# Designed miniproteins, single chains, continued (5), part 22

Each design is a single chain, and the fold is of that chain. pLDDT is the mean over its residues in the fold that is shown.

## One batch from the design tools (miniprotein)

Design m16733
Fold by ESMFold2-Fast:
Formats: C-alpha cells, structure tokens, sequence
Structure m16733 (fold): chain A 54 residues (1-54)
C-alpha cells in the first residue's frame, strides 16, 4: 500500500473517531470524548508523518 493510500485510510478513521467523540460529548461522556479525540489526533499525526516521509 502506498503512503498516500495509508494516510487516506488513517484520515478516514480519524474522521470516524471525531464523529464518535462528538456523540460522546453530546451524551455527557466527556472522558470517552477526550479518549476518542486523542486517538483521532494520533491518527492525523501518523498520516502527516507518512506524507512528510514520502
């Protein structure tokens, strides 16, 4: 798989996690929302690292 394809997959997963984080926040589960946002941010960073290394 190319680094660009891997980065796209990571960004798609990050988008999904951000939607889940918003739903958790709206439900009042701030701890779950934070964990999901942190995971999304980590995936975005991995995607950026792949694109910068390529």
Amino acid sequence: MSPVDQAKDLLAEATKLRHQAKEAEEAGDLERSKVLRDKADALIQQAQDLLNAS
Scores: mean pLDDT 83

Design m16734
Fold by ESMFold2-Fast:
Structure m16734 (fold): chain A 68 residues (1-68)
Amino acid sequence: MEVLSPEEAREVLAGLRRYVRENPSVTVEDVRDMMDMVLSHIEDPAVREEAERAEREMIAYVEERRRA
């Protein structure tokens, strides 16, 4: 199984946050699908917690954008 290092995971999370911010067409389902893939490659509990926090922040951003 391919496992992301903490550094690689953080780079992916930063990229996803930028992608969500720059692409208004991204939906909550898209964020969940992307994050499910990322989380499947993270074994470190601390990095997983960072990823889960990033997912919640991205979902909140998408939902707020949809309401505006």
Scores: mean pLDDT 81

Design m16735
Fold by ESMFold2-Fast:
Structure m16735 (fold): chain A 68 residues (1-68)
Amino acid sequence: MSEEELLRGAEGALAGAEEALASGDGAMWKTAYHGAQEVLELGAKGEARELAERALELAKQGMTQAGV
């Protein structure tokens, strides 16, 4: 994966987590969590890593609050 693809993945995961927060959909939280984790496992660096870590943390908190 290119660094640009990892950045897009991280941005998507963060956007998904923010959408889950707005909608309250537990399935969206799980999707955001897995997307962020995949970006980190693929070795994201710089901005992509920072966004993925933020998305992962937000998804963890949201999943806990949503009971999923």
Scores: mean pLDDT 79

Design m16736
Fold by ESMFold2-Fast:
Structure m16736 (fold): chain A 100 residues (1-100)
Amino acid sequence: HMSDEEKLEYFKSLVDEIIEQLKKAYENPNLTEEEKLTLFKNAMDYIKKLVEQLKKEMSEEAYREFIEYVKKAIDELMEKLNLTPEQREYAKKFIEELEK
């Protein structure tokens, strides 16, 4: 079976890939604001699924480390992307829900 450390590393890599794909989408001048919002929400929903999966399969300490990693990744994303106030607020609420 995978160790908590191996699972944590794997899921961190999945988050990194999701964030990277979202950054590339935002660099695409042919995408509308509405399409970007849809992609942003889909990315956040996918990350939420990864969080819910890990919560069931890992120690509380490893789970908390993953949540901290996700928060840092989203904060960096907000800094790097020209997000609308609505997208930024969505990300903040998402982070707050993860702390429950």
Scores: mean pLDDT 80

Design m16737
Fold by ESMFold2-Fast:
Structure m16737 (fold): chain A 79 residues (1-79)
Amino acid sequence: MSAEEQEAIVAQARRLLDWLRAQGAAATTPEQRAAVRAALDTFVADIDAFLRLNPDLDASVRAALRALRDEARALAAAL
């Protein structure tokens, strides 16, 4: 995987997490909050799977994806 491809993946993950954060902020019902939590849980699982399947990722990219995963976990816990 190229450095450009790795950077694009981090950027895409950041955009998705920012969108999920906005959805969480807009959630007004318990059902809406539960849906956002489920989406965040899927986001965390997808990052964990990607990190496991790609052990040779650049250290900076691996750190960035772990930070996004931890941010998603914190957001889910706050809903």
Scores: mean pLDDT 91

Design m16738
Fold by ESMFold2-Fast:
Structure m16738 (fold): chain A 61 residues (1-61)
Amino acid sequence: AAETEAQRALVKAAHKAIEENSDLPELERVKKALEYSAETLRKDPRFQALADAVEQALADL
């Protein structure tokens, strides 16, 4: 089955965060991955609820 556009956006954002921040400690890399994911989803009006959930997860770290 084809992945959803949101799932592809999250995976792409996570890969970018890992690649750009490979020298940071694990917790900081996780924070960057969530930040990139939230920013990517926030740009698409269809994914506002998912962006809110990712931003909530980031705030809880």
Scores: mean pLDDT 71

Design m16739
Fold by ESMFold2-Fast:
Structure m16739 (fold): chain A 76 residues (1-76)
Amino acid sequence: SIPQDILDSHPQQVQQGLQLYQLGQQYFNQGRYLDSSRHYSQSSRLFSQIGAYDQSLRSDINSGISLIRHGVDLTT
């Protein structure tokens, strides 16, 4: 969960970060792994800028998973 102080101080940036994360998830579900990775990476950078480090780390991990999936699809 995002800390309440961050939610109160950066509501627009929190909303943008969550939207980028959701788009990353949608692209992943569509098999569009490179687009997924890019959106998760953007979400991670935004959350890092506002101190939401748990959300930033989650987004970075998902970006990495998406890149691995993209690489697998190119080799199979």
Scores: mean pLDDT 87

Design m16740
Fold by ESMFold2-Fast:
Structure m16740 (fold): chain A 100 residues (1-100)
Amino acid sequence: SLLEQILRLMIALSQAQTKEEAIATLEELASVLKSLPGISEEEKEKIDELKAKAIEDINAAQSLEEMQATLDEFLVEAGRVLKEMLEKNPELAKKIEEEI
């Protein structure tokens, strides 16, 4: 299930203990989000921008606490983008509802 994969990756990202783990999980999550049916090019660009910023901030982090704060910010913004996508695309919302 695509929804299960997204939820699993979001949980994995929230539990990341290293920059390498965080970046790898973040790239996988961004890839899955960009593969959602009905996603627009504009929404893909937003996901890529969020990913790029998060990777930059992760690399700049001086502590595990700073890295985790960056991951939390990414998860909040990714959730906001996903919500916007569902609101703009009723067919995508139905597809996700069928997977729950």
Scores: mean pLDDT 79

Design m16741
Fold by ESMFold2-Fast:
Structure m16741 (fold): chain A 100 residues (1-100)
Amino acid sequence: SMDEEIRELSERLVELAREAARTGDPALLRELAELAKRMAELAYQKYLETGDPRYREIYTYAALLAREAERLAEHPDPAALRRFAQGVEEMARLINELLD
């Protein structure tokens, strides 16, 4: 289901953010941005089909993560990457709560 794909994407975003915080590899941030864009597309499609505002919130979170990941990929600062990984973990938790 789309909800299952969104959950799986959120878990992968956490893994990529943690690895990027450890390695500083901008390729991981670019991969994260692409997966976050996919999550945003799925959530927005679901919002248009259902009118359920929870999917609009998921879309907003995913779009913010994609933009921030692209920004950080240009200059991967270790402290900023650690804060970003914490933010990704928190947003993944909120997404899971919204889908329950």
Scores: mean pLDDT 89

Design m16742
Fold by ESMFold2-Fast:
Structure m16742 (fold): chain A 87 residues (1-87)
Amino acid sequence: SKLEEEIKEWIKKIEEEGIDKVIEEMEELLRNEPVEVAWEKRSIANAALTLAYKDWPAEEQKKLGDEITERFLKIFKEKKLTMPVPE
């Protein structure tokens, strides 16, 4: 499926460029893209991160997820946008 292909592309990017660079790219997507597009792309990237780091301890996976969420909240505050809440 298209979603599986996008996830694989993000996994490859993480392997080639490293996690910090991928997080920075996600932050740039939030700054430059409309919030709904950025949030969809973030969800796909988060799925790829989860798969790429599945063998990490659960505590470390959670810490990474929390860090990404905090960075995203900071950008939303800077843009004066409300973080999207799933219905």
Scores: mean pLDDT 72

Design m16743
Fold by ESMFold2-Fast:
Structure m16743 (fold): chain A 94 residues (1-94)
Amino acid sequence: MVELSEEEKKILDKVIEEINKLPKDALEVPDEIIQPLVDLLNKDPSLLEPALEYIYNNPKMSELQFKLLLRGLMAELESEEARKKLKEFYESLL
């Protein structure tokens, strides 16, 4: 498994912080909030699983917020490999 760099962790921490600023009844994560993560995963799809595990294990993220993030990523990811892995991860949370 690829390990996240300190710079990659900072990107993920910022995404988590921005999601936590969303209204409690938010139905989606705005594209501008997830774009840094989308850019990272389009550049290196192998980071998808480590990034999602990092976000999922963050105590500031609720299961609902995580599912909203996965939905946003599914719409924006250009990599077919990343989309396939994301779908498998999303289905594991049912």
Scores: mean pLDDT 77

Design m16744
Fold by ESMFold2-Fast:
Structure m16744 (fold): chain A 88 residues (1-88)
Amino acid sequence: SREEARRRIDEDVARGKEAAEKLEQTPISELTVEEVYDLIRGAEAVLGRDVDPETKEKALELLKKVYEQAPDKVFEAMRRAAIEAARR
């Protein structure tokens, strides 16, 4: 439903924010695959919402940093997500 989709987006944004706040103390290369996944999902959720351009710019820049600094973890996170989606 539309309400379920909105809730999932809000939850993804919240999890992404928590993972992003951990970046204040932890290098991207030291994040777990799960934390990298949360960052990617959160940033994607923000980009899919009607938010201000600065917020979208920050989400894009975060995705760029994650892809550049932890490409192996990004690949594993996306692989995990694809398998999860295929099982549904």
Scores: mean pLDDT 75

Design m16745
Fold by ESMFold2-Fast:
Structure m16745 (fold): chain A 99 residues (1-99)
Amino acid sequence: MEEIKKVMEKNLELIRKALEATRDMPDERRFDVLRALGEGAIANLIDKAKEAGLTEEQIRKLVDEFIEKIRELMKEAGVPDELIERVEAYLREFAEKLL
């Protein structure tokens, strides 16, 4: 569990840095960057959780918590609500395909 928390924290830090680096980019380019990073982060989180012997229910809870934290980072960075909703919807659909 502690190792999984560290994976989440590392990926959230990467997303925070990407939000800062893309602040002046058009929304469509920001979406592409956040989508790619979110996909990699979710895939890594699911793989590490499976290695740790977590159940599908436990993995779904971790993914939900992770996406909620991404949503909060996007709000703090002043990302438009429409873009936040698009990223969240995409990441939830992506995660479901891996479960």
Scores: mean pLDDT 85

Design m16746
Fold by ESMFold2-Fast:
Structure m16746 (fold): chain A 60 residues (1-60)
Amino acid sequence: KKKELGLQGAIERVRALAYEMEAEWLEKNDPSAQERVDALRTQAEEERKKAENLDKEISK
């Protein structure tokens, strides 16, 4: 159902934002955590792409 896809897209966007916020915090507070920062940024990008794909499904 389109409503379920919309909710899933919103969840993926919130996840992307959470990963970005954690990565920013680690960059400022723990410069030794570069690998973790990179992984979090990658996860945020993946979640953003999932949300965009769900938006395309809804707009069909």
Scores: mean pLDDT 78

Design m16747
Fold by ESMFold2-Fast:
Structure m16747 (fold): chain A 65 residues (1-65)
Amino acid sequence: SEEELKQAYEDYKQALVDMLREAGLTEEEIQEALERLDKIYKEAKSLDDFYEGMLAFFAELVERL
């Protein structure tokens, strides 16, 4: 549902910011990551589509850390 997708987005957004700050990323890098997350959310057609986008994005972030 739209509510479930929005809740997942809000939860991941909060967790992402906290994780990246603790990892020592700059505010510019954090903002870039948030813009990527926002794009994944806006382009998601379903909750499953959002989770697939998040999994790919998280894998890319882990490679950069």
Scores: mean pLDDT 80

Design m16748
Fold by ESMFold2-Fast:
Structure m16748 (fold): chain A 76 residues (1-76)
Amino acid sequence: SMDQGIQRAIAAIDGIRRTLGAPPEAQRHFDLAKEALRAGNYEEAKRHLREALVLMGFPEEDAEGIAEGIISIAKS
């Protein structure tokens, strides 16, 4: 079974996608990030989260901050 932190991080990703919408390429990166989180590969997850958020129109610094926050939730 998945850790509670990882489940909360996945829920946060799904919440962003539902609330803001995401183009297909950003959805692909969110799906890859969720797969990486389930595998415990936090570096890969963070990379894909940043790319998804940039594709959604977030400035790079904001995308990095959001991605870091989601990874911190996953590690808790």
Scores: mean pLDDT 87

Design m16749
Fold by ESMFold2-Fast:
Structure m16749 (fold): chain A 84 residues (1-84)
Amino acid sequence: SAEEELRARALELLREIERALAEGLLTEEEVLAWEEEAMERARAHAEELVAAGVPPREAVLEGMRLALDLLEERLRAAVARARA
């Protein structure tokens, strides 16, 4: 299911963030800022989808997908930058 796929992605992302933090490639402050931005954008996206007629459950799942996409992108960029 979409929910199971998103949960699996979130768990893998959490493991990658934990590894990068342990290796000193990221700061907790950076991760918290990314999480705040991702949550705000996900909420706005879900609200926009509901306004467009998407069922609330589907809108929430799409918001979660956007949040994970954003966090994964920021993690990749930060790790690449730190290792350059």
Scores: mean pLDDT 87

Design m16750
Fold by ESMFold2-Fast:
Structure m16750 (fold): chain A 89 residues (1-89)
Amino acid sequence: DRAEIEAQKGLASLEEALRNATRPEDRVTLARLILLSRAKEMLDKGESPEAILARLEARLRELVAEGLLTPEEAEELLARLRDFIEKAK
């Protein structure tokens, strides 16, 4: 599917941009876009909300460990992702 290929290319481009971002606000915005896109993909595949949240929490912990996000930024993003998934039910 061309749309899936384009989405995958878009995600790879966003992840490269996140690694190269120098401004904290840009990192937060890029991380949010990446994680929302992954959450939507997992929802479309029929994964449970609980499984999706566990994967997103693990990824946010990795981003904090890599120094790309602060713990506070990761906590705010997790709250937004929880709200998105809850509304998608």
Scores: mean pLDDT 79

Design m16751
Fold by ESMFold2-Fast:
Structure m16751 (fold): chain A 71 residues (1-71)
Amino acid sequence: EPKEVVEGALRLIRDHPEIARSAAEAIVQAASKVLDPETVAEYKRRLDEAVQAGDTEGVARIAEEVLEKIK
């Protein structure tokens, strides 16, 4: 279930910042199953930027936004 994937990624990234890229990829894949392509593309760009900046808190914040939209 997309919601469970995003929740899992959010939980894992708080304990393991080193997986930020993998977590971001999982979040984008889950979002693509329930959200429109334009919204998914926006989240992908924001997640890519946060991962490139090493902003683990930013990745988690974006994951929470995605989770709110797929509830």
Scores: mean pLDDT 81

Design m16752
Fold by ESMFold2-Fast:
Structure m16752 (fold): chain A 67 residues (1-67)
Amino acid sequence: MEEYIKKGKEYIEKADQAEAAGDRVTARKNYLKALEYYSKALEIDPENEEVRKLLQEVARRYKAVSA
């Protein structure tokens, strides 16, 4: 579980760096990867409030760069 959270955060960092560089395509791809890893973490512990909040935040950021 913690490994999935760690990978999700790594992809968020990559997405944030891509956004700062103006690369929305790379940002979108990395946000999608973060969503995938946080979803896997929730499959292991569905009641984990921290992961649920991280998933919601990443989903909002993904929508922002996709609009």
Scores: mean pLDDT 82

Design m16753
Fold by ESMFold2-Fast:
Structure m16753 (fold): chain A 88 residues (1-88)
Amino acid sequence: SELLEQLKLTLKLLKEYVELAEKNNEPIAPELRELLKKAEEEVSKETKEGLEKAVKYLEEMQRLVYEHAKKTMPELVSEIDLSKKLVL
């Protein structure tokens, strides 16, 4: 279950980005929150299929955060870049 533990750690990191986006009243924040919730639900199942779905949700979420931040929040991009070694 090394993948399960890695996904749990990645979820914690991405929660910080969602909280930052919400704090800055970013229009994408509700969509990120929904993706985070879906990923958490899949991880909680602790099944191979669930973990694979969680990875896809987390990858989508990370991509959306990076693309949105790059055009609207350059300071957030710097924070994401500093943490990229901790993402899957």
Scores: mean pLDDT 75

Design m16754
Fold by ESMFold2-Fast:
Order: structure tokens, then sequence, then C-alpha cells
Structure m16754 (fold): chain A 89 residues (1-89)
């Protein structure tokens, strides 16, 4: 968890544009599966998250399971951060 948090932090600080480029390089269907995996991760449904990640790789075989898992974790962290934002004025 600590190492993953450090990698996501470095990814966010050093290459927000590169992270967005990786997400955009995915096919539309693979991107949808990665987002569904991120939502399952936020819900704590690890089995459903892994199923969606595998489907993403099946839709876009140019991407590895580790890469889509990393993207999904980053998206899940962004969603958790959004939920913990102070109320907007």
Amino acid sequence: TREIALRLRLFGLLSDEEHRKLVRSLSTKAREHVLEAAEALVAGDLEKAEEHLRKAVEEDPSVTLEEVRRIALAAAQSRAKYENLPPLP
C-alpha cells in the first residue's frame, strides 16, 4: 500500500499529462472496463475489479494487466479524494 501510494503520487506529480495519455491510448471499451474496475475497488469488490481488468486487457492486448491495474488504482484514489473534498461554497 505504501509503495503503491508513492508510485501514484510520483505519477500524479511528475506526469499528469502522461497518465492522461495512457488512459486515452486505451480503446473505448477497455477504458470503460478500467473505470468499472476502479468503481469496484472503491466498493471493496476485489473479485469484480479483477474481472473488469481482465476484460480491459482482452479488449486492448497492447496493455498489460499491471498497467490497467495501475490506472484503475489511480482512478479509485481520485474518486476517494473527490468524496472527501470539503463542501463547495
Scores: mean pLDDT 63

Design m16755
Fold by ESMFold2-Fast:
Structure m16755 (fold): chain A 64 residues (1-64)
Amino acid sequence: DRVEAIARVLVERAGLPEAAARGVAEHLAANPDADLLRVSAVVVATFKPPLSPEELAALLAPYV
């Protein structure tokens, strides 16, 4: 399941709370044309993980 794979990356690599990670994962799965770098930038600005937006986008790219 793509939603579960994306949510796992967000929890394990970006440190997001499970509910927030699932919300982002559901958004990305429902919107295949979403700008992944822009979504990653919003996540990094909001939750401040030890990752750049570019690094997070690269981790999520296989699942989009």
Scores: mean pLDDT 84

Design m16756
Fold by ESMFold2-Fast:
Structure m16756 (fold): chain A 105 residues (1-105)
Amino acid sequence: HMSEKEKALLEVNRLLQEAVDLIRRLMAEGKSLDEAVEEARHRLLPKFEEILKKASKEVQEYILDYLRGVARTLENLAKQGDPLARALAEVVRYMIEVAEKILKE
């Protein structure tokens, strides 16, 4: 019923929400931004890689372009002093690196 692009985008957005929730919890518990980013990277990047490997190259390119837009928005918010946006921007950069690597394979 949904397009493959829409399905993949929904899975990626659910994963980004999981990252937000995890980073918020860890920072509230007194973890540094770097520690929160590393924990999110460790838990979420394997799930993201699995989502991409199931997708066609067209869908992978679509997700990469989407994440580049998300990264720009988060970097702008981070420049305004939002520590959550700064942490999430780091996680999204790791996701972009994974997507670029998969697209080269």
Scores: mean pLDDT 87

Design m16757
Fold by ESMFold2-Fast:
Structure m16757 (fold): chain A 76 residues (1-76)
Amino acid sequence: MEEEARRAAEAAARMAKQLSEEEIEEIREEQVRAGEEISPELARLAREALEAARAGDLEAATRAILELARKYEELE
């Protein structure tokens, strides 16, 4: 799980280098909207993961992804 989250963060960071500011903002808005349909906490974590990945902070992105996954497990 942690290694999988790390790989996801690395993929997101690589994609962020190819995306324009407008495209990154659109993805952020879509993720926030999807999260808000479930809970505000999930929306916050998704927002944090995207911002960290965009900044190239793989540690912060990985942590946010892991917290998001943990919240999903709590709902299951």
Scores: mean pLDDT 65

Design m16758
Fold by ESMFold2-Fast:
Structure m16758 (fold): chain A 70 residues (1-70)
Amino acid sequence: SMQDALQLLAIALERGDLEKARKYTKEALEAGASVEELRAIGERIVESRRRAGDLERAERVERVMEEVLG
């Protein structure tokens, strides 16, 4: 389902798993998710990491999102 793909994408982004992020981005889009919804998920993870003081992981999530969404 779209919700499952979005959840798996969030996990892949948090782990910095570029290949799984690509896979679940494709699956989410095919299931009807918008690019805006995917970007919002990435932005929420970035904000969460910044609040936790993990700036390096926040930057990694931003790079992966840029790579998979263009």
Scores: mean pLDDT 84

Design m16759
Fold by ESMFold2-Fast:
Structure m16759 (fold): chain A 77 residues (1-77)
Amino acid sequence: SLSLEIEVADGVLRIMHAVGIPLSTLKKQAAVELEKAKQQGAPPPVVDALQAATEADTADEVVDLMHEAALLAREHA
């Protein structure tokens, strides 16, 4: 399930941020999830939120946008 995969990724990213993993690594993980979502034909709002996460300027923004992607994926499930 795309919704479950993004929910797991949201949880992992929040833990990575909480333990001090750097912004560059969080953005790399968001980029991996973006490519997976595109390959699975995710709805445009989910892709847009993940794209924004890859372009974010702060770790908090990456985490917030990844969480938004998880919520949007759940709405479209």
Scores: mean pLDDT 87

Design m16760
Fold by ESMFold2-Fast:
Structure m16760 (fold): chain A 73 residues (1-73)
Amino acid sequence: MSEEEKEKKIAWLERLRGLLVPRAAAVDPELARQLEEAFDRAIEAIRAGDEEAYQKELERISELATQVQALEG
């Protein structure tokens, strides 16, 4: 992963975090905490160049986002 690709992925995750974590906090503070952890781990994986860890944390974020949507209605 190039440095430019890393910057783009981190910027995208930070935008997604800013949209998703407040929604999670409104329905379940524990889901918000788990999402914050998953975003932190995904960003760390990008910085380390660990594509496998990055994909794993994206899957976790997706699963947690699905739970948030289910609780929202």
Scores: mean pLDDT 84

Design m16761
Fold by ESMFold2-Fast:
Structure m16761 (fold): chain A 73 residues (1-73)
Amino acid sequence: LSLEEALELIQKVVDAARAGNWEEAEKYADELRKKDPVLGSIARVGLKAIREGLDPDGVLAAMEQAARDLHAA
């Protein structure tokens, strides 16, 4: 999984969750999990956070940072 692909999937997860489309959000999170289990676990935690009222933009920023950190050596 490239950084570009990871960031694209993370964006899709958060955008679907922001729209209230939880089935689509879980689908993209599962795709991320199949390609990168660590990022998939982070996406699952992020989806739970959004469901519990955390700002989706803040969750997106945290997920993107995690993806960058995992790809930066």
Scores: mean pLDDT 84

Design m16762
Fold by ESMFold2-Fast:
Structure m16762 (fold): chain A 56 residues (1-56)
Amino acid sequence: MKAKLVIRNPENAKAVKEVAAEYGLEVTEEEDSLVLEGDSAPRIAAAMIDAAARRN
């Protein structure tokens, strides 16, 4: 499963990468966006929510 998100702030990109690594997800960097890949959609969603929550 893959989830693509547009990063509005560079600090958010860093937070998302760190959280994705903690969840064991693969991260592919694109211009102003990140693609998260993992075993299941719920895991990817949890990582994205956790990263967003850490920023507020």
Scores: mean pLDDT 70

Design m16763
Fold by ESMFold2-Fast:
Structure m16763 (fold): chain A 85 residues (1-85)
Amino acid sequence: STGYLLSNVANTFVDKIKKYIDNKDFEGFKKEVEEAIEYAKTLDPVDGKSFLGKVFSNAETYIKKVGGELGKKLLEYLKKLKEEY
């Protein structure tokens, strides 16, 4: 189903985002999140919102586990993006 396929694509973005967080690569993190947003724009609004919700939720959960000053910076960035959703 489309929902299952979108879930798999979201997991791929989340895995790449986690690698950037682990490497303390803020610019790589931003690039990957922006690519996920652009991908969501190619979907219908309901699927796009569901897709981004999954990406943002999983990224936020992982960032909270990492913590620290980088974690605060990454959470602030995600909060600003969520204002568009």
Scores: mean pLDDT 83

Design m16764
Fold by ESMFold2-Fast:
Structure m16764 (fold): chain A 99 residues (1-99)
Amino acid sequence: MEEAIEELRKTAELLASDPALRRQAEGVKRIIEKLEEASKDPEKLADVAYGAAGTLRTIAEAARKVSPRGDEIADALNRSAKVLEEYAKKVEEEIKKRQ
C-alpha cells in the first residue's frame, strides 16, 4: 500500500510537468488524498482502494491520448491500480473469514 502511494506521488509529479496532463495530475493527487484519509478506517480502506484503482485506469487511458509520454505514464498508473486491487481483495478475504 505505502509503496503504491509513493509511486502515485512520483507519477503525479510527472503528470504535473506536462501542461496537457494537468487535469490528470489533479485526479491522481485526489486519489492519494482519499487513500490517506481512508487509512484512518481499515474497513473503508479496501472499498476506497478498489475505487481508486478504477479511477487510475481511467486516468491512464486519458493520458495515452494526450501526451507522447502517455504510454509510460499509463503503465505506471496501471501498475499502481493492480497493487491497490490486490490489496483490496486480500482485505475483503480477511473480513469474510471473520464473519
Scores: mean pLDDT 75

Design m16765
Fold by ESMFold2-Fast:
Structure m16765 (fold): chain A 74 residues (1-74)
Amino acid sequence: SPVAEAQARLEELGQELLEALKNKDLEKALEAHERIRKLILDFYRSQGASDEQLAAIEKALEAEGEELKKLFEE
């Protein structure tokens, strides 16, 4: 099912992000986060989320990306 396929992809990307964090690889961590962001936005768009709802979700995911960058800054 599309839901099971999306869940499997999210789990794979989550593992890639975790491995990048363990290896202190900022570039790979940001790449994994960007792929997760796109997957989440595509999923909600496919469910009929409004432009306002998608903008709110995107803003939250962008804030998460900025916090991720800060984990690599002293």
Scores: mean pLDDT 82

Design m16766
Fold by ESMFold2-Fast:
Structure m16766 (fold): chain A 60 residues (1-60)
Amino acid sequence: MKEEAEKRVREGEVDVSAILEALGVDPTSPEAGRALRRNGDGTVTPEDLVALLEEVEKKK
């Protein structure tokens, strides 16, 4: 699952908003919205996704 998700994000076909919601992040939040708009198509690079996940999981 993670490998295919990363591959699709790299291809720019994955809607990150669904992944963010599954992680408990509100996709309508300004942070999520900013990440989704980074590529202008509502997608993000795998690097952006990883960085965002790390910030959301900002716990020990």
Scores: mean pLDDT 55

Design m16767
Fold by ESMFold2-Fast:
Structure m16767 (fold): chain A 78 residues (1-78)
Amino acid sequence: MIEEAIKLVEEAVKAAENGDFEKGRQLASEALQLVRDDPEGARKVAEYARELMEKTSGNGKALAEAIAYGAERIVEAG
């Protein structure tokens, strides 16, 4: 589950980097759904998304930031 969510985050950011921001957003939503009731998984997703923000730019960075924010909200709710 957590490993699958992290893979979806990676694929989402890559899709955004390639100009497919709509696909990136879809994959990001799927990743957040997988960890919606898992605060520990959400924390790992947030950490990974934050790391990706430093390694990407433009649409990729914007999506990584959105994923980190969404995951942090899940951690806060748990």
Scores: mean pLDDT 84

Design m16768
Fold by ESMFold2-Fast:
Structure m16768 (fold): chain A 84 residues (1-84)
Amino acid sequence: ADLYKQLSEAIDANDADAAYEPLKKFVDEYGVPLNADGILYSVIDKEGGLVVKGDKSRLPKLEKVLEELQDKYPDDFKGKVTAG
């Protein structure tokens, strides 16, 4: 399955549980674009953390999903992924 579509659909639905698997694979692969049209994309920062970026309309949903995942699965995401 397409990880970009899975993650984008989960973010659009505000579904943190659906976002877990595709985002975890993203963290493991580093720097892979989330959406081919540039709506969501990832960048590795200077400290090796993954920064997930999106357009202004999607950032609040992305931030909410990432916060829920960091609270629910801290060992997988806390300090490893941020919204930018």
Scores: mean pLDDT 64

